# Designs tried in a protein design run: designed miniproteins, single chains, continued (5). Part 29

Each design is a single chain, and the fold is of that chain. pLDDT is the mean over its residues in the fold that is shown.

## One batch from the design tools (miniprotein)

Design m17043
Fold by ESMFold2-Fast:
Structure m17043 (fold): chain A 97 residues (1-97)
Amino acid sequence: MKVTISDVQYEDIGNLRIVNFTVEVDGKKGVASLSTNPLIGDGLDIYGNIDNVSLDEIRQKKLDAIDFILSQNGKTVDLDDLPDLARSVILRSVQQS
């Protein structure tokens, strides 16, 4: 499945990093957001049941996903090549369309 990532915007809020971006999957458009806060969004839902995963590790996975999205502005990528957090957020955004 191909995903087009566009309109990537970066925001700093109180030492948190947030990326907002538009996605298109099979002609459906969505708006998605990722933040570095390990207590907000998908971090605990995806990683909270894995033994030995710390909040700092979740934060690092979120940073990696944000950096990936920032590098893909205006590009089309395979869904399977996305970090788990980015994939989760993208799929949820287009399912609400």
Scores: mean pLDDT 73

Design m17044
Fold by ESMFold2-Fast:
Structure m17044 (fold): chain A 74 residues (1-74)
Amino acid sequence: SLLEEAEEVIKRLEELYNDPSLSEEEKEQLLKVIDDVETAKYHLLQNPEDEAARQVLENEIKKGKELIEKVEKK
């Protein structure tokens, strides 16, 4: 489900945040994306039939996955 994908992405971003080799800028980007995904997830949980909220969560999950790829490539 989309909510399960959101939780998996949040968990992976949090694991990356705990890597001591990351720069302060990378950690700030991780925190922002974690917050964005959690906020979008929260809105969908409050309004499960809201198509716009679903699309926002899908977009934030995509951004999270892109950030994971970027950080892991280093």
Scores: mean pLDDT 84

Design m17045
Fold by ESMFold2-Fast:
Structure m17045 (fold): chain A 55 residues (1-55)
Amino acid sequence: MAMEREKRIEKAAELFKKGYSVAEIAKELGISQAEAGKLLKEAFEKGLIKNEDAP
């Protein structure tokens, strides 16, 4: 798929909303914790994750 990065950002956002940590998201997506953190930062920037979604 041409938009693989966008899909990874969305998936990371969904997992984070379910209470998954950065390390758990990295394991689920098969990526490094650094990349998972980067995807989550972009998700916050895009409004996919809001302050209300963080416990």
Scores: mean pLDDT 75

Design m17046
Fold by ESMFold2-Fast:
Structure m17046 (fold): chain A 114 residues (1-114)
Amino acid sequence: SLREKVEELLKKLSDPSLTLDEVFEIAQEIREIMLKLSLEDQKKVIEGLLNLLDKATLEQRRIILGTIEDIVDAHPELAEYVASLLEERLKKEKDPIFQAELERLVAYFRRRAP
């Protein structure tokens, strides 16, 4: 099923030994599958992507956040949900560079909400 395939891709993306090119390739496949998922399954994929941020390098974090941004651009109905999740992450984020990136995305997604 598409749900099982995306769960496998999220698990593969959790591998810290991946090159940036491999991260981009997996992220692209996730974006393509998102078009075929229900709203509830799309929300679960977003949660999975956000959970990967805790162990990711700065460069991997940027690719993951860029993937989430692309998904929300294609599915603006997700914008408020994703913004709320990012605000919860902001409360516990200690890296000022990453805080600024999350604040930018929250503001951007709130403007994109239907």
Scores: mean pLDDT 82

Design m17047
Fold by ESMFold2-Fast:
Structure m17047 (fold): chain A 69 residues (1-69)
Amino acid sequence: SAAEAKLTEEQRELLRKKVQEMADKYGLSEEQKAQLYELAIENYPLTYIPGKDELSIESAVTAALLKML
């Protein structure tokens, strides 16, 4: 549902932090970092598991990174 696609401010902050960690590890450019963030948001509804926000965010970012590499 559309409600599942809406990230809270806290979830968005966690997602940005995870994206920054990945950018630091893989030496991503600022443009690639922005693309990773956008792809992770798009992937989040597909990786969303109720009650497992941390795992859902990690899965979304990992799937997005895999598509970019």
Scores: mean pLDDT 76

Design m17048
Fold by ESMFold2-Fast:
Formats: C-alpha cells, structure tokens, sequence
Structure m17048 (fold): chain A 66 residues (1-66)
C-alpha cells in the first residue's frame, strides 16, 4: 500500500538514507496522485509517531521530488 511505502521512506530517513527515501517518494508520486500521497504521509506519520523535526526533514526531501 501507499502507507507501507511511506513508512519505508520514513525508516530510510531515520537511518540517514536520504537517497532511498527520495527513490521511494518519487516512485509513489509516479503511481499515485499528490492527494493520495499526502494522505498516506499523514497516516504513516501518526502510526510511526513522527516528531516535528523528522517531519521537517521528510518534507524537505518530498519537495526535492515534487
């Protein structure tokens, strides 16, 4: 699911693997609408208890692939 791919991208960011996170986000955006991707990000952030600092870094990477 889109949520599972976002969770993998969040874990990649947590591991410092920003290239992997961008690859996953780019593939997700190629196959889903931006609205669907944003909904999946919101759900994954809640499930993984993403901090404000983590969310900011993730958002920076997201902007690079949009």
Amino acid sequence: SAVDIVKEAIEAVRAGDFERAKELLAELLARNSEQEVMAAIFEAFQELKVSAEEAKKFGELYKEVV
Scores: mean pLDDT 86

Design m17049
Fold by ESMFold2-Fast:
Structure m17049 (fold): chain A 79 residues (1-79)
Amino acid sequence: MSDEELKERAERLLEEGARAFREGRALLAAGGDPIRATGLVLRGIGLHYEAVLLGRKVGKEAEEEAIERAEAAGVNLKG
């Protein structure tokens, strides 16, 4: 897999993860289905984590950019 392909995959994961995380949080705030909402939040966290790992394969700068985008989306990746 090329660095370009890894970056494109990481970008798609960051976009999907941000959407899932925000949708899940919005459902929790609205008093929606807590199982669905929690699943979306966890999906968002997992997708951001995978994007950071793909960024790491490209280089330190790409990893740090993915971490910053996760933090901007409200995702805490520190366990």
Scores: mean pLDDT 83

Design m17050
Fold by ESMFold2-Fast:
Structure m17050 (fold): chain A 69 residues (1-69)
Amino acid sequence: MLEEVREFLRYAAEQLKKEDNPTLLVAAAILAASTNDPEILELVRQAIRYADKGDLEKAAEYFEKAAEV
């Protein structure tokens, strides 16, 4: 499960670098919450905040960081 969530977060980072995808952001938030890992949750929260600001590059960086936890 945790490995599958990390794989999805890496996938989300790659897709977000190509284009904005709100459905992917929602899915990432739900999966991060399912890990019950506060570090993953905080990194995904930061990724979503950057995406909300239109900073997709920074958002992707935070999803990649969350995947490495």
Scores: mean pLDDT 80

Design m17051
Fold by ESMFold2-Fast:
Order: sequence, then C-alpha cells, then structure tokens
Structure m17051 (fold): chain A 71 residues (1-71)
Amino acid sequence: SMQDEAIMRTRLSILVSAAEFALKHKMPKDVQQLILDQLKEALEEAKKKGVLSEEEIKKAEEVIEKLEKEI
C-alpha cells in the first residue's frame, strides 16, 4: 500500500541521515556497525518491494560504502 511504501521510505531516510551523522561526527565503530546493519536490511527490503527511486538507492549505497570503509 502507499502507506507501507511511505513507512519504508521514511525508515530508510532516517537510517541514511543517521549514517551521515555518524560518519561526520566520527561516532564509535560499534555505533557505525549497528547503523550499517540496519541500513543494509532496510535497503534490501525496500529494493525487493520496488518502492525506491534510483536516486534513493544510489544515496543509500553510497552511505553504506562509506561506513564499510570506516569499519
């Protein structure tokens, strides 16, 4: 439903913002790992449902790559 799509997009957006905050402020690696694990799960679920734009996917993948390089 449109409501479920909005919830999935909002969750992913919050996790992307949390990841960018953690990278910018150099949060502890365990915090970065927790965000990375949740972000990967949220992205995979949203991709399976086909609810994301190409730009949203690229942004999430970019942030995931940056987190993986820091850990």
Scores: mean pLDDT 86

Design m17052
Fold by ESMFold2-Fast:
Structure m17052 (fold): chain A 67 residues (1-67)
Amino acid sequence: AEELRKQLEELEEQIKQGADPKEIRERINKLIQEIAKLLDEGRLSPQQALDLLSRIGKLLEKVKEQE
């Protein structure tokens, strides 16, 4: 979970710095796949997965505003 939180923090910073929305979406898609894999493996609780997906939803909203 900690590693995924760090990746989310890096994405949040990249969006703030004006990174390409397409690149951000590709990174978000990979992160969603990683969350799904860790949830399936029992390495994330459903609550941890929901919290991470909620943060991703907020990032996608910010990216949409830049498009």
Scores: mean pLDDT 78

Design m17053
Fold by ESMFold2-Fast:
Structure m17053 (fold): chain A 100 residues (1-100)
Amino acid sequence: TDIDDIINDMRNHRRDIDGYRINMMNTTTRDDGRNIMMNMFDIMNRTRRIMDRFITYYMDGNITTDDYNTFIDIGDDIRDHIDDGTDNYGIIYNNDIDNR
């Protein structure tokens, strides 16, 4: 179903963003960190487009409470992963400045 496709796309984005979060934890240079942030930002923009599609289905009453809760939970995980990645990039950025 269309909603199953939307939820699966969100699960794939959650997995990909978590992968970039892990890559950020293993990164020490500002340039590598910037590249990871750009990839995370690209996924965030794609996630926003999926959210717009989801909101349309929600407003039309075509979504169950379980689907809504599942979508929100995945979105919260994506947000947490982006926040962790952003925080780690800030640490890398400051450390690279301080060590120059």
Scores: mean pLDDT 83

Design m17054
Fold by ESMFold2-Fast:
Structure m17054 (fold): chain A 66 residues (1-66)
Amino acid sequence: LTPEQAVEAYKKAIERDPNNADAWHGLGNALKDLGRLDEAAEAYKQALELDPNNEKARIELAKVLS
């Protein structure tokens, strides 16, 4: 999948289950790969709100905010 296709796929997953922390984390990664760092940060924040123990999302959020 291209990062653009990944964004679309994760958005569809979130439409079906807005509490899917993995889909929010994946959306953040895909947005980061596209250089959409502000949008990636918002997706990572949502993933962490749903799963506060997601160490990878926490680390990636810190990186995109720097």
Scores: mean pLDDT 85

Design m17055
Fold by ESMFold2-Fast:
Structure m17055 (fold): chain A 84 residues (1-84)
Amino acid sequence: MEELEKKAEEYRKKGDEYDSQGNFVEAAESYIEAAKLYYKAGKKEQANFWLTAARSAADGARVAGDYETAEELEKKIEEVQKEM
């Protein structure tokens, strides 16, 4: 599962970059993908951590005025967590 962990790290880094730029929607999407990949790699603790980061980014999008997209992201995060 080395390939899955590597891809998860790449998405995590993208999420961190987007978050630092204030691109909270892209940050949340990247963290969601990282969480999915960590879960598939058997890294459940990391998967839950990055879903929490995705929620924080989605909240950032809401604060920035992207209310509809933030609601869609929260729904997506809930569905992903439900499948973990």
Scores: mean pLDDT 86

Design m17056
Fold by ESMFold2-Fast:
Structure m17056 (fold): chain A 73 residues (1-73)
Amino acid sequence: SMKEAMREAIEQARKEVEELYEKGLISEEAKEEVLKLLEEAERAVEAGDYEKAHELVGKAQEILKKEVTEKLK
């Protein structure tokens, strides 16, 4: 289901944030911003707004990609 898929995506993103932060590949500020977006995505899933949840998860992933790319320069 879309709800299950979104919950899985949010859980995977949270695990990725923890791993990247532990490895020093993202800043504390980026971690906080991404976790806030994932929390908003979870609330969107609860409200049945799966389109908003998809958008918020996408924004979180984009922040992680940019942060890791900058850290590796």
Scores: mean pLDDT 84

Design m17057
Fold by ESMFold2-Fast:
Structure m17057 (fold): chain A 63 residues (1-63)
Amino acid sequence: MIDEDEVIEALGLIALAVAKIEAQRTGNRDLLLENVRHYAEKFRELGMSDEAVERLLAEAEAA
């Protein structure tokens, strides 16, 4: 059985991937960073670990 924490982390990675695709399509990197920060904040409320949130934000900054 998949743990809810694993599902939340997977959703975070999917949200990042979608945000990267949108940023590449529109050329708007600032919106990518804002959207990923917003998603990371919401996922933290849902129980995502601080380490997972930090990884998600680092990936967004590297994109």
Scores: mean pLDDT 72

Design m17058
Fold by ESMFold2-Fast:
Parts: structure tokens; sequence; C-alpha cells
Structure m17058 (fold): chain A 74 residues (1-74)
């Protein structure tokens, strides 16, 4: 189901984000997160996103907030 796909993506995103966080300095980590948030805020203003697109954004940016948005739609 769509829900099962989102939950599986969420598990992968959490694992990948934790690996990234552990691999960089805290300053680099926070700077990268801020950059991603600015870019994705601009993207959200352009159009409505489908659950599939939200899953892809969650995986691409290693950010569970996109997957939570997909769950609210399903």
Amino acid sequence: SLRDRILEAGRRVVEEREKYRASVSPEEYFAEIARIQRETAALLKKRKLSPEELIELGLKYKDVSWLLRALRLG
C-alpha cells in the first residue's frame, strides 16, 4: 500500500540522515539542513505535490517531514 511504501521510506530516511549527521561537523550539518529547507520551501510554492513526489523528496533530502506530508494525504 501507499502507507507501507511511506513507512519503509521513513525507515531508510532516518537511517541515512543519522549516518550523514555522524559524518560531518555540527556546523556543516546545520548549514546543510538550513540550505535544504530554503530550497524546498521555494519548491512548495510552485505547485501541489503528489504523495509519490513527496516520497521522492523525503528520500532525496533525507527528511521525514516530506513523508509526514504524504501520510496526511493518504
Scores: mean pLDDT 80

Design m17059
Fold by ESMFold2-Fast:
Structure m17059 (fold): chain A 67 residues (1-67)
Amino acid sequence: AEAERLRQEAIDHLVRGVKAYHEGKLEEAKEHFQRAIDLARQAGNTQLAQAAEDFLKKVEEEIEKKK
């Protein structure tokens, strides 16, 4: 039950992060992906955590290019 709730919250943040990324809201996307990683790890879902980490890396690279 707890792990399922954490997994669902992680997915919700991952989806919101992807939406923010496509809208150019890189800082908002970064926050959502960081939250998704934390929640996925707490849920023990390594695949979901890895997906969120891959998106976070992409967002951080885009933020760095704009400095």
Scores: mean pLDDT 85

Design m17060
Fold by ESMFold2-Fast:
Structure m17060 (fold): chain A 60 residues (1-60)
Amino acid sequence: SKEEIAERGLAAAEAAPGPATAAAVAHDLYKLGLVSREGAEAARRAPTGAEGARAIRAGL
């Protein structure tokens, strides 16, 4: 389901030490229509994986 895709992506973003995984997850979820434009952009600009994951959650 779309919810499973979002949950797996968030888990990967949170487990990664750096911001790159969260940025990639945000891009994929945005392409699927699962995260808002604002959430995806905030995740791309986040300096850490944890902040990127928070931005994704806020945009779901």
Scores: mean pLDDT 82

Design m17061
Fold by ESMFold2-Fast:
Structure m17061 (fold): chain A 75 residues (1-75)
Amino acid sequence: SEFRDRVAKLIDELNTALATGSPEEAAKVAEEVRKENRRLAEQAKKLGDEQSASMAEAAAEYFERRAKYLRELAA
């Protein structure tokens, strides 16, 4: 639940940054979501939970691409 609460807050912040027309802030928040999912993937791998690790890695890749796009949009 702690992870879900943190990610939910970050997604809310991302949506707010996008709504206010701040791609630079949105990119920073997307990067934080990526870091949280990378951390979850590493923890899942250590616990032998390959399914959760794979899903978290896919989410991290998505937010990495999203952050890159938003950085390019802000430039």
Scores: mean pLDDT 81

Design m17062
Fold by ESMFold2-Fast:
Structure m17062 (fold): chain A 68 residues (1-68)
Amino acid sequence: GAAQRQQAVDLLVREAGLPREVAERIVDGAATLLASGFSDEQVVQYLVREGGLPREVAERVVALVKEM
C-alpha cells in the first residue's frame, strides 16, 4: 500500500542519499518489474546495476515493494 511505498522511498533517501524524486522513480520501477513477472533477484540486480544501490538496500526495497 501507500505506507510501504513511502517506507521504501524514505529508506532510499536516508540510506542511499538519493533525492526524493529519484527514490520515487526507483520504487515505482521496481514495483512495475515485479508486476511484470521479474523475480526478486532480477529486480535486486536491476536496482544495484541501474539504480547504483548497495545490494543490502536493494533487497530491503524489494521486500517493501512486495508488500505494496
Scores: mean pLDDT 84

Design m17063
Fold by ESMFold2-Fast:
Structure m17063 (fold): chain A 64 residues (1-64)
Amino acid sequence: MEELKEKAEEFKRGEESDRRAEEEARELAEREGVSAEAAADILRVGREVSEELKRKYEEKLKEL
């Protein structure tokens, strides 16, 4: 039962994240005058870079 609740919450988080990503891609496409597909790729690369920077920052915080 708890496993089903955790899966439901994870699924809802995924849906909210996907919806937000689609909205951001749409806004970027309109702003930059590019296709929605190109905007989605740009946002994807941005997220990958942000995750790498976050990990590096956390490592430095542990060193302090």
Scores: mean pLDDT 67

Design m17064
Fold by ESMFold2-Fast:
Structure m17064 (fold): chain A 61 residues (1-61)
Amino acid sequence: KTYKNLGNLYFKLEQYDKAADAYEKAIELSDEPDPETLKNYEKANIETLKLAVDKAIAAQQ
C-alpha cells in the first residue's frame, strides 16, 4: 500500500524512474497487484525509456 502511494506521488511529479521503482516494490509485496498499479508501472517505464532515448539522440546531434 505505501509503495503504491509513493509510486503515485512520483508519477504526479513526473519522476518516472522513481515511480517505476516504487511501483515495482508494491507489486513484489502484493499477492494481487491491481490493474491500475500495473498500468502505471508500465507507463512509468515507457516514459523513463523515452527520456533515455531522447537524451541519447540529442547527444549524437
Scores: mean pLDDT 78

Design m17065
Fold by ESMFold2-Fast:
Structure m17065 (fold): chain A 62 residues (1-62)
Amino acid sequence: MSEEQLEAVRKILEELGASEEEIERVIEALKNGDFETAQRLMLEAAARRGQLAALGQSKITF
């Protein structure tokens, strides 16, 4: 995967509110071509944080 693509993924995760540790884990998985692990870690980050982007959608009352 190109360095530009890795930087784009990092920016998306930062906007999602992922921790630096979570971002590094996703980037490392992508560098190793482990797309399944990367996708799982991204979903875990979104579930754990997602404060200002994903929770912006859940500011609509349940």
Scores: mean pLDDT 67

Design m17066
Fold by ESMFold2-Fast:
Structure m17066 (fold): chain A 70 residues (1-70)
Amino acid sequence: MSPEEVRAALDAKVEAAKEAMEKFGEEAKEKVKKEVEELKEAIKNGEVPEELQEAALEMVEKLEKEIEKY
């Protein structure tokens, strides 16, 4: 998977998570929390390429802020 493909996938996940949490609130929040924890572990374990690490950290921050609203 190319860096651009991973970036597009992360952007798509953020948008889907926002929409789900807007429509379903707490139920969607639980699923998004799991995805955020998985991404945080991948970053911590060096599974995310260095060139995508900044984008991945931004996605985690955006998702955590959206989770906090619900």
Scores: mean pLDDT 75

Design m17067
Fold by ESMFold2-Fast:
Structure m17067 (fold): chain A 59 residues (1-59)
Amino acid sequence: EKKAVEEILEELRKKLEEDPEDEDGWAEIATEGLKKLKSEESREELRLQAVELVAETKK
């Protein structure tokens, strides 16, 4: 699942870079990503990394 988390984070990063103000768009990517993950550990990792990406983009 590490690769799945990385792929979801890459899609999220691209969306945030292209349209950082489209909160609905990036939230949809994150939500669909979480639904694909089977492990709670992987879901928690995605949540933490997504928060970091959003914070980085909102500088």
Scores: mean pLDDT 73

Design m17068
Fold by ESMFold2-Fast:
Structure m17068 (fold): chain A 59 residues (1-59)
Amino acid sequence: EAREALERGDYDKAIEEADKLIEQGKKVEGLRLKGEAYAAAGDWEKMRALAEELDKLQA
């Protein structure tokens, strides 16, 4: 599961699982998991970009 990958510090795996959720139509869940992975990895630029996309989808 994507959360287990995050807990292990395997951010690439977490992003891969999140992308699968997006492909299944669970875009909000997938984008949230990608945001958590980027934040945990310290990639603030990508995390910020995903937060902006989530705001657009939830508006």
Scores: mean pLDDT 76

Design m17070
Fold by ESMFold2-Fast:
Structure m17070 (fold): chain A 59 residues (1-59)
Amino acid sequence: AELTEEEKAALAAKSQEQKDLAREIGEKLREIGDAIDKALELLKKGASREEADKIIKEA
């Protein structure tokens, strides 16, 4: 009906694609966060920094 309708459809599709990509990135960031938490717990139990770094690198 209007130029804005075509633009809105294209923008909505692109926005959805970006949200899907953002969720994938968010999942990966959560995995890194979990690894950091595990590393911190090991450090609290007296583990070496080198042992903690290994867990973070495997994330």
Scores: mean pLDDT 74

Design m17071
Fold by ESMFold2-Fast:
Structure m17071 (fold): chain A 75 residues (1-75)
Amino acid sequence: MAEKLHRLREALKQGNLAEADRILDEIVDEEYPGLPQAERDALRAKVRSLVEAGKYDEAFQLATTFLAEAARRAR
């Protein structure tokens, strides 16, 4: 998990949206496979919007907050 979060942050800082999307898919598929597609799509759209605005720290914070909330709902 921590290694993937580090790679996600670096991809976001570089504006590499393709790599960031791939890493987010890996995290969601491995840690939260039951997450609805609509929630995954919404997360990806918000992250992309923030990165396009140059707000990569906010994009990372949004992604990690979302994943932490998903983890708290998982049993």
Scores: mean pLDDT 77

Design m17072
Fold by ESMFold2-Fast:
Structure m17072 (fold): chain A 75 residues (1-75)
Amino acid sequence: MEEARKLNQQALEALKAGDYDKALELADKAIEIAEKENSPELAESYALKGQALEAQGKKEEAEKYYKKALEIREK
C-alpha cells in the first residue's frame, strides 16, 4: 500500500520534471505492486501511466489507461 503510493508520487515528480520515460517506468512498477496488493492506489497508477504516454504523444495508448483508472474508481 505505502510502496505503491510512494511510486505514484515519484512518477508524478518525474512527469513534472519532463522525464516521461522514468515516469512511465515508475507508473508501471506502481501498477504491478498495487495490482498484487489489491491497493486503492491502482487507479492513480493507471492515470499516471496515461499521463506519461500522452506526454510522449501516445494518445491512443494513454486513453486505454485513463479508461482503466476510471473503471476502477467507478467500481
Scores: mean pLDDT 82

Design m17073
Fold by ESMFold2-Fast:
Structure m17073 (fold): chain A 67 residues (1-67)
Amino acid sequence: AEEAIKKPEELKKEAEKLFKEYEETGDKKLLVEGTKKLIEALLLRPTKENYEKAKKLEEETKKLLEE
């Protein structure tokens, strides 16, 4: 394995940091970047539940970009 098992945890931490910055600044770009990191983390561990969560996050990101 090419460190694949550890990468989802790093992506989740990056997403949490971006979400925290979004709460402080209100910058929607940070929320979009954080959501993308979460989607990547979910897709690195391919389960039905993770795919469903990734789809929901992707739809939320699209709505944010449409504003």
Scores: mean pLDDT 73

Design m17074
Fold by ESMFold2-Fast:
Order: C-alpha cells, then sequence, then structure tokens
Structure m17074 (fold): chain A 69 residues (1-69)
C-alpha cells in the first residue's frame, strides 16, 4: 500500500513539472495514472485517506494549470 501511495505522489510531482514546462498531454497521462493508483488504494487496500489526499492534489493541479482529465 505504501509503495502505491509513494508512486502516485511521485507521478503528481512530475506532472506539475511537466505542466510548468508546457507539456500538457504528458502531464495528463501522469495525472490519470496517479488517479488510477488512488482508486486501487481505496478499493484494494481500504486506504481512503491516501486516496483522498491524492485526489485532492490532482484537483488542485487541474485548477492551478487550467487542465481537465
Amino acid sequence: AEKLREQALELLKRAEELLKAGDVEEAKKLLRKAEELAKQLAARFGDTESAEEIGKRIREIEKKFGVEL
């Protein structure tokens, strides 16, 4: 479970870097992957807290950069 959370957070960090560089399509790919990992955390491991944290961060990134998944 911890590994999945760590991977999702790293994907979000990379996605923000890509958005700052203007690579919107690559960033969207990473954001979608992080969202899928969050779903797995909630559904398979009952880790709704980590899933909510990841989801909130995805929404903050979407709002900040004006992107939509």
Scores: mean pLDDT 79

Design m17075
Fold by ESMFold2-Fast:
Structure m17075 (fold): chain A 65 residues (1-65)
Amino acid sequence: SLADEPVTVEIEDGVDANGLKIKGGTITADSLEALSAALQRVRDKVDEAIAAGKKEITLEDITVS
């Protein structure tokens, strides 16, 4: 079960449809629920960056403290 083992998802470097440059990285979570929350956070930060007129965002900037 994915909930019983760390789950790792790699996001590649790319450019969003709005021209925002995204620097990829690795997201590691100890549950499927934690992974879902982390992916939602990435999406929220991308949307915030686009709204703020930023040119680049990195996944390392989204690391949970």
Scores: mean pLDDT 68

Design m17076
Fold by ESMFold2-Fast:
Structure m17076 (fold): chain A 85 residues (1-85)
Amino acid sequence: MEEEIWLVAEITLYSIAAFLSIEGAKRALEKGDKETAKKYVENAKKYIDKMRELTAKLTDPALRAQAEADIEYFEKEVKEIEEKL
């Protein structure tokens, strides 16, 4: 349980970082700054990759399903931003 609680905490921190990076990319695109948007997208992808690595270590199916749903949401957001670059 202690190990899994730490994994959930790390996944949560990376999910916050991914969310903020995606929001940063959207704001940069609104200003026409495609270079800054690309940097935020690159950062978001790195955080999503970390979420995937940690999610694979989760043994609780419900926690894994929640983390997988969050990853899918962020990947969709990243894809929509990349299509506008």
Scores: mean pLDDT 87

Design m17077
Fold by ESMFold2-Fast:
Structure m17077 (fold): chain A 53 residues (1-53)
Amino acid sequence: SEEEIERLRKEKEENLEKDAKYMAENVPGFDYETAKKFIEMVYEEEIRVAESQ
C-alpha cells in the first residue's frame, strides 16, 4: 500500500547510515560503502514489493 511505501522510504532515510555503520563495524569483510549498498538494496526490494501489492 501507499502508506507502507512511504513508511519504508522514511525508515531507509532515517536508518541507512546507522545500519550501514553498524554492519561495517560488526560484520567481517564489509566496509561502510559495501554495507551501505547492501542495505540500500534490501530497502529498495522491500519498497518494490510493497509497490506491487
Scores: mean pLDDT 80

Design m17078
Fold by ESMFold2-Fast:
Structure m17078 (fold): chain A 97 residues (1-97)
Amino acid sequence: MEELIKKAREAADRAVEAIRAGDVDGFNQATLELAKAVEELLKKAGFSDSEAARYAMAIHLLGIAASVARTPEEREQYAAGLRALVDEAIEKAKEKL
């Protein structure tokens, strides 16, 4: 479990940095990796496929929103939202153990 939490946090760090940098190609790849890591973590913690997929979808939608952001302030808002969503998923996984 700790290895999956670490993987999700490291993927979130990469996605957040790519969003802040405005590197659209980089954060598209990073958010895809992050969505997979979070889904894997939640499934391992005993969440249903549909619940895990819901978090993966939310991460994907934030990535799409970040790709059309025009200001550094908008990019920081999406980066913060992504971090909060990942932190919520990690806490829910810990509570189910």
Scores: mean pLDDT 82

Design m17079
Fold by ESMFold2-Fast:
Structure m17079 (fold): chain A 55 residues (1-55)
Amino acid sequence: SVDEALSLFRQTLEAEAAGDEETSARLLAELQELLARMTPEQDREFTARVNAIIA
């Protein structure tokens, strides 16, 4: 789901900030797998919400 992808995105950023490269890489791989299973509608929602978080 979009909420799961956003949770993984936030966790990846936290792991990167902590210098935990192994955890960051694992979480990024999980995020990429979730994104690959998204519908076009879910992908657009995820992108819009990521932009809102980083803007």
Scores: mean pLDDT 80

Design m17080
Fold by ESMFold2-Fast:
Structure m17080 (fold): chain A 69 residues (1-69)
Amino acid sequence: SSMPGLSISLKESELTPENLERLARQLAGLTGVNPDEAREAAQQIGTMKPGESRVFTLGPIKVRVTVEE
């Protein structure tokens, strides 16, 4: 389904520990998302390179993350 998904686009310069912590908190605030899974996803996002796109399954929600080139 197209509606229970999130799409996030980030620049590599935005992959800072502070921004990743903010993302983890925002994701953990979503209904049905486990805070530990949200933190793990944010950590993995921090290792992404420009041009990469990944989908994270956080409970009932799929989050597509793209790092801009």
Scores: mean pLDDT 80

Design m17081
Fold by ESMFold2-Fast:
Structure m17081 (fold): chain A 74 residues (1-74)
Amino acid sequence: MEEEIKRLRERAKELTEEAEKLEEIPQELVSLLVAAHLLVVAAEASKDEEERRAEIEAAEELIKEAEELLEKAK
């Protein structure tokens, strides 16, 4: 799970850097990236493996949606 959290954090960072290249960043994209970041932080802090897994899965879903919005915004 630590490797999954690291991977999600790296992907979120890459998406944020790509979003910064846009002239106008869609509010929905900002919201998704912030929510994904909070879920990654929650997963890192979670003491329960089931909770951590759920947070990782939720973050992954939001990151995928952010990727789709970013592509649409280009």
Scores: mean pLDDT 80

